# Ledger of designs, part 70: designed miniproteins, single chains, continued (5)

Each design is a single chain, and the fold is of that chain. pLDDT is the mean over its residues in the fold that is shown.

## One batch from the design tools (miniprotein)

Design m18408
Fold by ESMFold2-Fast:
Structure m18408 (fold): chain A 90 residues (1-90)
Amino acid sequence: SPIEKIKEILEKTLEEMVKLLRQGKYAEALKVFRDGLIEVVNLARKYKVPKEKVKELLEEFVKKVREDEDIPEEVKKIIEEEIKIVIENL
C-alpha cells in the first residue's frame, strides 16, 4: 500500500540519517532527511493519500526522532521545524 511504502521510506531515512550523524556528517544526514521528506510528499500526492494521514505519519516520525538518543538536540530541532512547515503546506 502507499501508506506502507511511506512508512518504509521514513524508517530507512531515519536509519541512514542516524548512521551519518554517528560519523559527524550533519550536512549529509540533513540531506538524507530532506530527500526522504520530498519522496514521502511526492508519493502521497501521486497516490492521493489524505493530508490527515500524511500528517499522522510525519508526526510519528518526529516522535521517533525525539526518542532517538543518537540524534543531537540541534538536529532534532531542525527536523521538527522543517516537518512542521511541510505539514502546514500539505
Scores: mean pLDDT 89

Design m18409
Fold by ESMFold2-Fast:
Structure m18409 (fold): chain A 74 residues (1-74)
Amino acid sequence: MALKDAPEEEKKKLREELAKVKEEELAQLKANSDPEEYERLAALIDKAVELMERVMNGEITAEEAVKEFQAFAE
């Protein structure tokens, strides 16, 4: 089943879980990384979450999201 076609309740749960994981990962990175490295990695995480949201909203396909993320991460 395509992510954009998932029930709203499932999307809400996914968003909440992603937000929690993001906060935990960012806290770990901040504690264990140089400020420059943290800023770079935080930007990558933010971009991944943004693209996931766009896929869930049906604005882009998962394939397009992967391509945009790869271009951003290079």
Scores: mean pLDDT 76

Design m18410
Fold by ESMFold2-Fast:
Structure m18410 (fold): chain A 98 residues (1-98)
Amino acid sequence: MSPLTKARIAHLEKLFAVAEERGLIISPKAREEILNLTKAFSQAVVDAGITDEQLRLPNSETFQIFKDAISKVPLTVPAARLSGEVLRAIGAEVEKEL
């Protein structure tokens, strides 16, 4: 597992803490589902053969490949959408730290 993947999981946990501090209630089940979806997305990307370079520079082609990889993960539409927004927020936060 890459250091970047570990950093993204750590930032997700921080985002949950910040959301709860702001008065949002995140159930243990929702937290577990989002974490499991994040891990499943990571595995689907690896299984699709998407390289670190393609993930680093998300262009329209890379984004389409990424969407196709994610579509292979058995998700409900609301969970998939929420996870996507959370992953984008984590990506933006990690970019600030680098």
Scores: mean pLDDT 56

Design m18411
Fold by ESMFold2-Fast:
Structure m18411 (fold): chain A 55 residues (1-55)
Amino acid sequence: SPEAAMQAQAERQKRVNDIALKNIETLREFYEKNGQMSEEMRETFDKFVEALKKG
């Protein structure tokens, strides 16, 4: 069914997104700890993380 095909694609995308999520969270933490997190950067990280989680 179309639903099964979409689910398989979503699962593969989620695997790729999980790797990206780990990397972006590491970068976010680095900038936060070093006091280099701007408002725009924080919003960008938040949107990117949410997009990856939604898969």
Scores: mean pLDDT 80

Design m18412
Fold by ESMFold2-Fast:
Structure m18412 (fold): chain A 83 residues (1-83)
Amino acid sequence: MEEKRERVLEAVREHAEQIRDELKKKYPQYADEIAEEVYREAVEFAETLLKERPDLPVDKIIEMVRSVAETVARRKLKEIEEK
């Protein structure tokens, strides 16, 4: 369980950093704020999956968490652009 959790959380962190780097190219003033929110929500979702669905393979959990992270990033960008 712990090794699986560590692998999932590391993948979440790496993906959030990738999102931050991409955002810095177009929205440097918001990149850190959006990446932090993405990381926070992705970690919460990952922790829930690890507790509720310990039967899921690491790759499947990472896939689901990455989908959530992308959704959060798009939502936050839309909120900022629509101000």
Scores: mean pLDDT 82

Design m18413
Fold by ESMFold2-Fast:
Structure m18413 (fold): chain A 63 residues (1-63)
Amino acid sequence: KAGEAARKAVEIALGPDQWRKAGDEAYRGGPENAAVLAEGMANGSGTEDHKKAYEEARKAAEE
């Protein structure tokens, strides 16, 4: 389940449409806003797995 959530988060982060929207917001607000947006998504889903998946996707994007 955690793996599935991680894959979904990576797809969102790397997916063309979803990534572009997230990137647009991050560009305007900087890295902190990107983190807040990602946390908002994970918190909105109400699952701890999603929060972890998003954090892993973020770290992968840093590399």
Scores: mean pLDDT 48

Design m18414
Fold by ESMFold2-Fast:
Structure m18414 (fold): chain A 78 residues (1-78)
Amino acid sequence: SMEEERELAENAAMAGALLVVRRGPVALPTVEATFDGLARYSTPEQSRLIREQRDRGLQLMQQLLRQQRQQQQQEAAA
């Protein structure tokens, strides 16, 4: 269902965001490929929701990377 596809996309976005934070930008294509695959086999409405969840996951990744940078700066200051 649309909700199941949305949950799958959210879980993939979270896993991808954590992977990118840990391994760096090299993991980003894996997250994008997952969402593109889901969107290809979905209705237009489902594809829109999947893209929205991908965008949320990318925003979360940016937030986590910012937090990681702040943590590193605090360690350098200590």
Scores: mean pLDDT 61

Design m18415
Fold by ESMFold2-Fast:
Structure m18415 (fold): chain A 73 residues (1-73)
Amino acid sequence: STLSVEEAWRDEETGNSSVLLVARSDDPTRVPHIRVEGELVSIERWFSQGEEGQSVVLVTTPDVSSLKFSVVD
């Protein structure tokens, strides 16, 4: 499986940062799971509509440097 940061932005009003992560499976019949560790305000999860083997996670954090990401089968 592959993991990529597709987008990252800071909300100036809250001071929090948001990171959009996409994981793609080497096997298109499997949906990869993105594990996120660190200091989190929120985490939202979506699966791609119409694509197999892809998952999307939006993480909001007060400190991007606290974040650790991994892909789990």
Scores: mean pLDDT 77

Design m18416
Fold by ESMFold2-Fast:
Structure m18416 (fold): chain A 87 residues (1-87)
Amino acid sequence: PKLTVQQYRDMRDRMVQATLDANSAEEMLARIKEISLEISGGVMSQSAALAGENGATMLEQGHSREEVAAAVGAEFDEHIANVEKKE
């Protein structure tokens, strides 16, 4: 289903926070999946899936949580801009 701009913003903020709070790539990915399913009604959005997978990979490669959180936020910012443009 199509998510609203507000739902993408809520997902972005929660996923950024989950990244900062995560102790491992596995924990981060699990929390991102949980947030996505909660907001999207049981279906993971493409943006959430890509942000989660890329973020977990970056964290495993030794990037800081702050760097990963910034990358996750940027992924959603691009998608939010594209959704708003079509309104």
Scores: mean pLDDT 72

Design m18417
Fold by ESMFold2-Fast:
Structure m18417 (fold): chain A 81 residues (1-81)
Amino acid sequence: SEAEVRAYRDALLAEFRAFLESLPGLSAEEREAMVARAEAAFDALVAEMLRQGKSLEEIKAALELYRRIALQEARRLAAER
């Protein structure tokens, strides 16, 4: 259901926020901007996959893959500071 997708998305965003808070050198403003960008990207991805008729399982897998990519990028940016 869409409620399950929303709950999964919200959980992944909460984990991403917690991860960003664990990284040294990022300001609260920078962390909030990164979370806002991830939220917008997740919402765009979910909307597109729903338009394509993708299953709940496929949507969850895509959100998890995007989160892993976002975490890797955040680590890279933090390491350069």
Scores: mean pLDDT 81

Design m18418
Fold by ESMFold2-Fast:
Structure m18418 (fold): chain A 110 residues (1-110)
Amino acid sequence: MREEWAAKLREAGARRQAALATVPEDAEGERAALLARELGRIAGDEELVAAAEANAANLEKALQLLAYAVGYLAELFDDPAVHEALERIIAESPPELAEAMRRGAEAARK
């Protein structure tokens, strides 16, 4: 893992709760879109960033984009433990989000 990646993840973790506290509970789509957008930036996926920004007001689309981003990033880590964690999350997720995660991982493989 690159040192700059570890630094970004530590900084994001440290301020994540404060950032989430600034977004109202009735703005769940905005929260999911925010996370998908930041994950897209970390992955270097400009299309995912644009899609997340365009769908911030749509909870279902925002959650699907977040699920896609999670699957995509998990595959990019190329780590068996991360892949095992993703499979567990997929198994415990609603079908629509599970499918989005699978699509993200598949896209990262190609």
Scores: mean pLDDT 68

Design m18419
Fold by ESMFold2-Fast:
Structure m18419 (fold): chain A 87 residues (1-87)
Amino acid sequence: SLEEKLAEAERLAERLRAEIRRLRMSPEQAWMAIATAVREFAEKYKIPKEKLDEILAAIRAAYEAGLSPEEMVELTLRLVKEVLEEL
């Protein structure tokens, strides 16, 4: 269901935040970890490639703009939830 997918997106964001803090990731390491997690989430929940590519491009742009790891996770969660609601 949509509710279950949204809950899984929230859990993914919580795990990413915990891992970033635990490992004291740099912004580059955080961007790479977030990108990997988003690709795996997209494969599991059948997010179209076009939408996945848009999310990944936005995360990369956030990294290049100097956003913090926490800000990148929050942006990722927002974009993933928007895509799930449109499917």
Scores: mean pLDDT 88

Design m18420
Fold by ESMFold2-Fast:
Structure m18420 (fold): chain A 84 residues (1-84)
Amino acid sequence: MEVPDNGVKLSPAAFLAVARVIGMPEEELAALAATLPKDDRPVVSAADFLGLARALGADLEALRDQLLASVPDPEERARLAQLL
């Protein structure tokens, strides 16, 4: 099953919030915010981003509640919860 456009997509705001919870420094978050599209469209698959975070050693189980609390859209939050 290879559907790269399937799953939870994160808006720029949700992506930055999740990256902060994972432990990205504020300086890098500010730089990232400046380079992200100004569109309100989803930019990153949550599954792909969480896969990258796991590769970097992030403890997603320990961060689960904080990750969910950081996502402003209730529907995005519910779908993200299924991946955590």
Scores: mean pLDDT 67

Design m18421
Fold by ESMFold2-Fast:
Structure m18421 (fold): chain A 75 residues (1-75)
Amino acid sequence: EAEEVLKKAREAVEEGERLLADPEALRELLRSLGLNDEEIEEAERRLRELRDLARKAVELLEEGKSLEEVKEELA
């Protein structure tokens, strides 16, 4: 299952990077969903944090760490 989690983590990194590559388009999308400016800034911050966590998870899994070890490192 670690290999499947690694694949999903890589996909999450790629998707997060794509969304963050065009901040204007991302902000317009979030605004269309009914978010105000403060909520959009918070969502962008959380997306960056999740991307960074996913990136670290990918590195740890590629180093051969178990899912339990990855969870401990990210806590």
Scores: mean pLDDT 78

Design m18422
Fold by ESMFold2-Fast:
Structure m18422 (fold): chain A 84 residues (1-84)
Amino acid sequence: EEVLRKYLSEESFKRLKEAIEALKKGDIETAEELYAEALNEGDLTLAKAILYAKALLLGEKYAVEELKKLMPPELVKALEKLLE
């Protein structure tokens, strides 16, 4: 959580948690809407974090490995801990 707040604003962090809760409920549509909003607002860090959470929770192994290349290693580890 501390590392996530270093890369994301309070609002972006809340949106990330909202996307994760939607994904855990099987509400992929809400997570995809939050991803699209992040892209439209230019919040590329939030957009990548949402995609990574989706890839991890849905078991999309190829997407996980590709997204790891686009983010700082400490952010990847913080996202993995948040999803435990």
Scores: mean pLDDT 83

Design m18423
Fold by ESMFold2-Fast:
Order: sequence, then C-alpha cells, then structure tokens
Structure m18423 (fold): chain A 74 residues (1-74)
Amino acid sequence: MIELSEETRERMEKLVAEIRDLLARYQASTDEAERTKLLQEIARVYREFIDFLEKEEGLTTEEANAVLQRLLDA
C-alpha cells in the first residue's frame, strides 16, 4: 500500500478537489466553449497530479492513475 505523508495527502486532496469542481462545472455547463475550456483545465490539473506523484513519491504513471481513481471514487 502507498504510505503518504500528511503534506503529500493534503496536496493530493487539494488537486482532487480541483478536478471534482471542474467536473461538476463541466456537467452543469450547456455552453460548448465553456465545456471545452473546462476539459482543458481538467487535463492541466490531472497532469499536475500525475507529475506530482511521479516526481515527489516516485510512482509510475499507472500507480498515480490508480491513486487518482480511488480518490475520485471516494
């Protein structure tokens, strides 16, 4: 199992919260241009999350994706 410091956990929770907020805005939006912009922001935060776990925790891309999926499902 992945053991994370409280600092790492807090940063992960913040990035996941940003992704959740952007997904909620995407689902609520009926404007195509706004939806496209939200998808771009989701992709940006997603990459930041993956890069963070790879760089700071030494996880593989697959492991980082598995962590993100678990946090989004919680």
Scores: mean pLDDT 78

Design m18424
Fold by ESMFold2-Fast:
Structure m18424 (fold): chain A 78 residues (1-78)
Amino acid sequence: KPKPLTKEQEEEVIRLFGKDLGLSDEEIEAIIKARNGEKLTPEEQKAVAKAMRKVAENKLSLDEIEKKRQEYIEKIRK
C-alpha cells in the first residue's frame, strides 16, 4: 500500500525529477507553483513551457517516467 505523499515530499520528487531531466531551478519552481494551483506570471508560464519541451526532448516513455518517480519516492521516504 503506497502511503500518500505530503506536499513537501511531492515538491521534492518534482525537484529531483526536474534536475535529473536537466531542468533549471526556475523551471522546476514554476512547475511546482503550477501543480499547487498558484497564479503564474508570464515569465513563469514561459518557464513551464520550456520545461515541458525539455521533458519531451528526453524521449522518456510513460513507464520510464513512472519508474523514476517510484525511485524518488523511495529515496524521500527513508
Scores: mean pLDDT 76

Design m18425
Fold by ESMFold2-Fast:
Structure m18425 (fold): chain A 87 residues (1-87)
Amino acid sequence: GEAAAEGLEPAELERLLAMAAELAPEAERALATGDPAEIGRVLGKLLARLVEMGLLTEEQVEAQIEKALALSGNEEMVKAAREAFKE
């Protein structure tokens, strides 16, 4: 959760910053299109990298995706995020 981010070690923070820098151009591109599918794809990739880094479990990601679908109603964005995460 958000509270957990405050406990990051310097090495973990460096890995997060490197990931953010790598994904920032793709995120900017997706936002510029305004396409929910492109935005969802970038979110899915971000979540996959967080799982790879050990900051989230796949179960936590699936729970958040399902919750986002229930709250936002944006099925296209959520579907794209799920597909990109499983890539």
Scores: mean pLDDT 68

Design m18426
Fold by ESMFold2-Fast:
Structure m18426 (fold): chain A 71 residues (1-71)
Amino acid sequence: SSTFDQAQQQVIQFSKDLVANSPTMSSFGLMGLVSQYARQVGRDAGLSDDQISQIVNIGRKTTQDLVNAQK
């Protein structure tokens, strides 16, 4: 849905901004913050538990890919 797509885009953008602005933060710390943010965005958007799990996974993957690309 468009609501899911908007939530996904917000999580992706947050992951990009967080990785760019937190060069000294551990991967574990980044993943924790992204996961927490994705759950909050999903709840605020009224997404189902399955959809919230999906955007959490998208945020985690985006964060991992970005951290790996900066090496």
Scores: mean pLDDT 86

Design m18427
Fold by ESMFold2-Fast:
Structure m18427 (fold): chain A 70 residues (1-70)
Amino acid sequence: SADLEAGLRALNAKDYETAFRHFRRVLEESDDPAEREAALLGLNMVYEETTDEALKAEILAVFEEHGVRL
């Protein structure tokens, strides 16, 4: 999807807030299990790479909303 591609581009550019917004939108808009899994993996990479504690907290909230085990 366009959001998944944009999220990955932002992640590669180390634009973690933009990457987060695009991956979150994939989870809100896509019913494709493969796209949703890719977005969750992308969010996990943002979580591991970012130093922004507020952004990490937002990612954890998205994981809880989607039943991801922490």
Scores: mean pLDDT 86

Design m18428
Fold by ESMFold2-Fast:
Structure m18428 (fold): chain A 77 residues (1-77)
Amino acid sequence: TDARLLEVAVTALRLGHEHRPEGASLRELAERLGISEATLRRLAAEADRAMETDPAFAEQARAAHAALRAELEAAAA
C-alpha cells in the first residue's frame, strides 16, 4: 500500500536522524514499525522503486520528508 511505503520512508528518515552519525539498524526500524526485518526489506525495496517510477508517490514522500526534517531540526534546536 502507498501509505505503508510512505510510512516506511518517513520512519527510516526519522531513525536515521535520531542515530546520527551512526546509522539506524534495520532491526530498530522494524521494531518501531511492528513488522519483521524481511517485511521491512521488501517494503523498502518497493518504496525505492516507487520513488523512481511514480512521480506522485515521490512528490508525496519528499513533502513528508521535508516536513519531518523541519520538525526534527526544530526539536533539536
Scores: mean pLDDT 74

Design m18429
Fold by ESMFold2-Fast:
Order: sequence, then C-alpha cells, then structure tokens
Structure m18429 (fold): chain A 67 residues (1-67)
Amino acid sequence: MEEARRRYEEDRPLIRESLASGKADISPIQREIGEKLREIGEQVDKYLELLRQGVPREEAAKLAGLK
C-alpha cells in the first residue's frame, strides 16, 4: 500500500499536466520506432568504434551485430 500511495502522489501532478496538455500517451508505434532506432544506433556506434580501433570491416560488423 505504501508504494502505491507514494507513486500516486508523485505522479498526480504530472498526470494532471498531461491531461491538461492533451499529451497523456505516446503512440505505441512511435515508442516502438524510438526503441528500434536506439538499438540500431547502439550497434552502429559499436561498429564505428571498432573500425576506429583498426578492426577489419567484416570482423567489426560481426562483433557489432551488423550482418
């Protein structure tokens, strides 16, 4: 009960603000796209870092999960 009350009290001002602004929920599609873009960005960053360290393209792509 304590955690539920704590969470409710902390979130209540934000909930009111979201309802007033009409932006309560983020589209599920928009959220999923954001998640995929983050995953791809992370793989690309790793790939580029490996290339910067002198790892061959083929090995860097495999290590970063890009095929």
Scores: mean pLDDT 65

Design m18430
Fold by ESMFold2-Fast:
Structure m18430 (fold): chain A 80 residues (1-80)
Amino acid sequence: AAAALEAELTRALVAARTAAEIEAAVEAAVARALALAAEEEGFSVAPEELAADAAPLRETIAAMTPAQIAALRAALAAQL
């Protein structure tokens, strides 16, 4: 599940063109992870822990310049 969510987030980030779209992609990925945790029995990771793990990524993206966002997107695309 985690690897699949990371791949989906990476694809969404590659498709994003603005900081707002990147933020929306991260929020959508977190929402999907929380929904899966709520629906699956025996899920051991608390939703708060998933949100905490995503927080540094959100903060980093929010602080990035457009050039840095483009460089990140290119690097992520190269990993797909």
Scores: mean pLDDT 59

Design m18431
Fold by ESMFold2-Fast:
Structure m18431 (fold): chain A 72 residues (1-72)
Amino acid sequence: MEEILKEAEEIAKKEKDVLKGVEYLVKLVAKKDKKLAEEIKKGVEEALERREELTPSQQEYVELIKKTLEES
């Protein structure tokens, strides 16, 4: 499970497109591990409540993760 996420992160680094990697990662998790997907969604919702403490890139990741999970 965790290793699948890490492999997707490595792919994102190669592509030099971290946002695409995040969406790809979340889609994989949604299909492979529904429990982890729900945990991530919960964490994303918590993070959005404190979005001013996040960097702009982190806010974008959190928003994309939530959107991707809602579509799964």
Scores: mean pLDDT 69

Design m18432
Fold by ESMFold2-Fast:
Structure m18432 (fold): chain A 89 residues (1-89)
Amino acid sequence: SMSEELFEKIKKVIEEQKAKLDAGEISELEFLGIVLQETAALLASDPSLSAEQRAALAQGIAKEVEKLLETGDIEGALKEIKKLIEEAL
């Protein structure tokens, strides 16, 4: 489905950048910037999403990524991001 494809792309970005963060290759600020920039690009490139849906998803994903940095809970963050995408599509 479109929701599964979008989620898998966002998940790969988060997992790849988290691995770099955990390895000390990037800072938390760089991690946040890269993940939010790449996610915004993925949302902008999805023709099934309205402007309102893109804005809501960008805000929701940003909150979950911020929470991930506070808690270290990648599984919890990915679960909530998947739910946000499924609710939008």
Scores: mean pLDDT 86

Design m18433
Fold by ESMFold2-Fast:
Structure m18433 (fold): chain A 106 residues (1-106)
Amino acid sequence: SREEVLAQADELIERANKLSEELKKFAETASPEYRKKFLYLQRKVDGIRKRLEREKARFEATGSEEDLRRLQAVIEQAQKDLENIEKEFKKMRDEYLKKVQEALAA
């Protein structure tokens, strides 16, 4: 339904906001090398969020079948992109924490 599509968009926007905040927090305490990597992922997440917000607003304004299909396509792409970014972030975070632990053991 239209309500389900809007709910999916809202869920992904919230997911992107949480991921962006977590990336920002890690960037603030990270070494310069890892800070750049976390900030790069944050910009990608912000881009996804802005696109979702824009296409949601378009569909809410028009209610058209074309804008509904467009929003659905953006939702599907955002789900894949956010999942990939979450996997990259987890890998980078784990690598960063390992390097911090190794430096403390030296």
Scores: mean pLDDT 88

Design m18434
Fold by ESMFold2-Fast:
Structure m18434 (fold): chain A 97 residues (1-97)
Amino acid sequence: GLSAIAQAGLIELEKLKEEFEKLAKEGEENPEDEKILKEAEETAKEGIKKLEEYIKEAEKEGDEESAKLLREELEKFEKEAKEKIEKLKKLHEEAKK
């Protein structure tokens, strides 16, 4: 099975994904609402920092497999989040016209 650090990190990432996806959908449905866009950006930023702390803890414990797994999953989330935030920004600017 996965280490406790890997399990905790993956659970935190899954919660982040769910919260971010909810905000992204709300932003697409309400492109005029700048607050939703800002909340999506802040949620991604804060979540990424938390996952980086789990990676750092795994590295300190010598758990290279957990650190690698969490880095790969975090990098995938960061890429997807950036793409969705850029889409939300574009929709928000179009809604102002």
Scores: mean pLDDT 85

Design m18435
Fold by ESMFold2-Fast:
Structure m18435 (fold): chain A 104 residues (1-104)
Amino acid sequence: SLPEPPEGLDPEKVALRLLILLNSEYATPSHEKALLFIEYARALANKESPEFIEWLKKKMEKIPLVEDEYLRLGLQAAVKILLDAGNPEALEEFQKIYEELKKK
């Protein structure tokens, strides 16, 4: 199941921290995967083009899913974006994609 975002979590601050880590000597695939989950959630919330959403999905599929603290943080930020958007269809689609990626 998707992790619940803690009260007061700011998705933009989470994305910035992950981006800084990704551009450092400490970069891991989990930082990139977490950022892509945040971008995917934003794309669904904003009803971006199907082509852009599919492109993000393909990028996520290329990176192995490691269940660590950074993936959890990225998923919490993604869920917060989707909850704040007030679009239950976007949250359902995100959950479906997350379950698909867990099997790879």
Scores: mean pLDDT 86

Design m18436
Fold by ESMFold2-Fast:
Structure m18436 (fold): chain A 66 residues (1-66)
Amino acid sequence: SLLDELRKAVLEGNLKEAKKKLEEALKAGEDPQTIKAELQRIRDTLPESQEKQKQVAEELIKELEK
């Protein structure tokens, strides 16, 4: 699914790819609130050792809150 692709990009810590996957999911009609909830879940459940991945999730959340 598009949400699975977005999740993978976030977990890879690849901000550029994660932004691309976010735009693809939104264009495909995925609910922004569903995407935001998933990104918040990823951010909140990842350990401190995954700080880069947490920052990617946080940046995407900020884009959705515009």
Scores: mean pLDDT 83

Design m18437
Fold by ESMFold2-Fast:
Structure m18437 (fold): chain A 70 residues (1-70)
Amino acid sequence: EVEEAKELGRAAAEHAAAVARSTGADLKEQGELARQSLLQRLEELGFSEEAKRAGLETFEEMYKKALEEE
């Protein structure tokens, strides 16, 4: 469960960063939309509070890392 949430967070972050880079979208707006979409998906799948937190933390870390790469 926690590891599954982390994978979903990582995938969401990578996808959001790729979309922002390819479309020229606002990075903050794209990140917020992806974060909200991730949270909704975790809720729909019935993930625990711990798993939701882990997924969102992984999303934030990976999205920041992706944006720091040239």
Scores: mean pLDDT 77

Design m18438
Fold by ESMFold2-Fast:
Structure m18438 (fold): chain A 75 residues (1-75)
Amino acid sequence: MKYLVTAKSSESIQPAIDVIEKSGGKILSYSKGRAGRDYLISMVVELPDDIDIDKLKEELKKALGVDDVKIRQLD
């Protein structure tokens, strides 16, 4: 199943990639733009069908140190 993940991060995108890969996901594409002192991150990811999206969202928030993570299903 494909999802769009969006977040702001003051750090690199790598912590978010690591969380997704550890969850059995694949990064299909990503983009990173500068938004003030933070980066606006957008990733298209393929996740297992049994994934707990709420848990993944909380893990991404912890990894990036932010409260604003959005995950939207694309399929």
Scores: mean pLDDT 78

Design m18439
Fold by ESMFold2-Fast:
Structure m18439 (fold): chain A 72 residues (1-72)
Amino acid sequence: MTEALKETAIRGLPDEEARKRIAAAKSEKEIEDIIFETARDYALSLGYSEEEAEKIAKEAVERARALAEKRL
């Protein structure tokens, strides 16, 4: 799971900094936290409210998890 989630997240992110953080992550939880933070920060930069950004970030984590699970 961790390897599949890591590869899925790296392919989905255009941000080099976020990809480096994911590559260095040592657990599934660390990968999920990085996806959440990256998606939340990006949504906030687009003018979404904190509540909407948090929902978008949560959906991004769930989507990455589901996609990685389909590959296992």
Scores: mean pLDDT 73

Design m18440
Fold by ESMFold2-Fast:
Structure m18440 (fold): chain A 58 residues (1-58)
Amino acid sequence: SRQQLQQQIEALHRELDRLDRETRDAIARGDREALQRAISETGRVVLEIIGLRVQLKQ
């Protein structure tokens, strides 16, 4: 349903907030591996949000 898709998108936005904190922490620590992982996960979550938003338009 549209409501379930919207709830999934909201949960993914909360994941983006977590990843933003992890990215800032990795930068502060100079942890390049943690930074690379956070960037990769951010990209994955963004693509998932886009896919769900496309489904909402149908």
Scores: mean pLDDT 88

Design m18441
Fold by ESMFold2-Fast:
Structure m18441 (fold): chain A 94 residues (1-94)
Amino acid sequence: AKVELAAEPTPVGETATVTVKVYGADESDILVVEVATEDGEPQPAAAWKVRNGETYTVTVPVPDAPRLTFTARVISRKTGEVVAEATKTVDVLP
């Protein structure tokens, strides 16, 4: 399985958009997206049942922090293991 993640720098107080696309996964698998500030604990943002080639969109409010890190994971329903992961860090603009 492969996961692609795209996000752009977004101003503080606005809404950041992250897009996620999955390829070559079992469609019984689960896609989970988490968001974290630079030194913060990851927080769940969204979860979906996987469809290969589908584009998933997550929106999150941008806190007063220097950066946001998004992590997308594909978790196998058969094993419970992470089979694909992507991480993207974006700057928070003033």
Scores: mean pLDDT 81

Design m18442
Fold by ESMFold2-Fast:
Structure m18442 (fold): chain A 86 residues (1-86)
Amino acid sequence: HMKEKKEYKLSDGFKIKVEIEGNKAKVTIENTGSTPFKLEFEAEVKSLEDALKLVQEILDEFYRLMKEKGLSPEEAAKEVQERLKK
């Protein structure tokens, strides 16, 4: 029961996969469209809701970097990946 898997497909070729076991979430964000990239990380979460909030925050930052700072999707992905390593 405590093992859940959620997969989301967005327009623009984004695919998000979240796997939760107890208080641990594994998140994979992929773009398989014109600018292929992949982000993976694991985080402790209190609930599925917390995991989804974390995913939303990462996506918001990714789009913010592209829109406000004029970064390419690849450059934005690198910035987000560096943030996730901390």
Scores: mean pLDDT 68

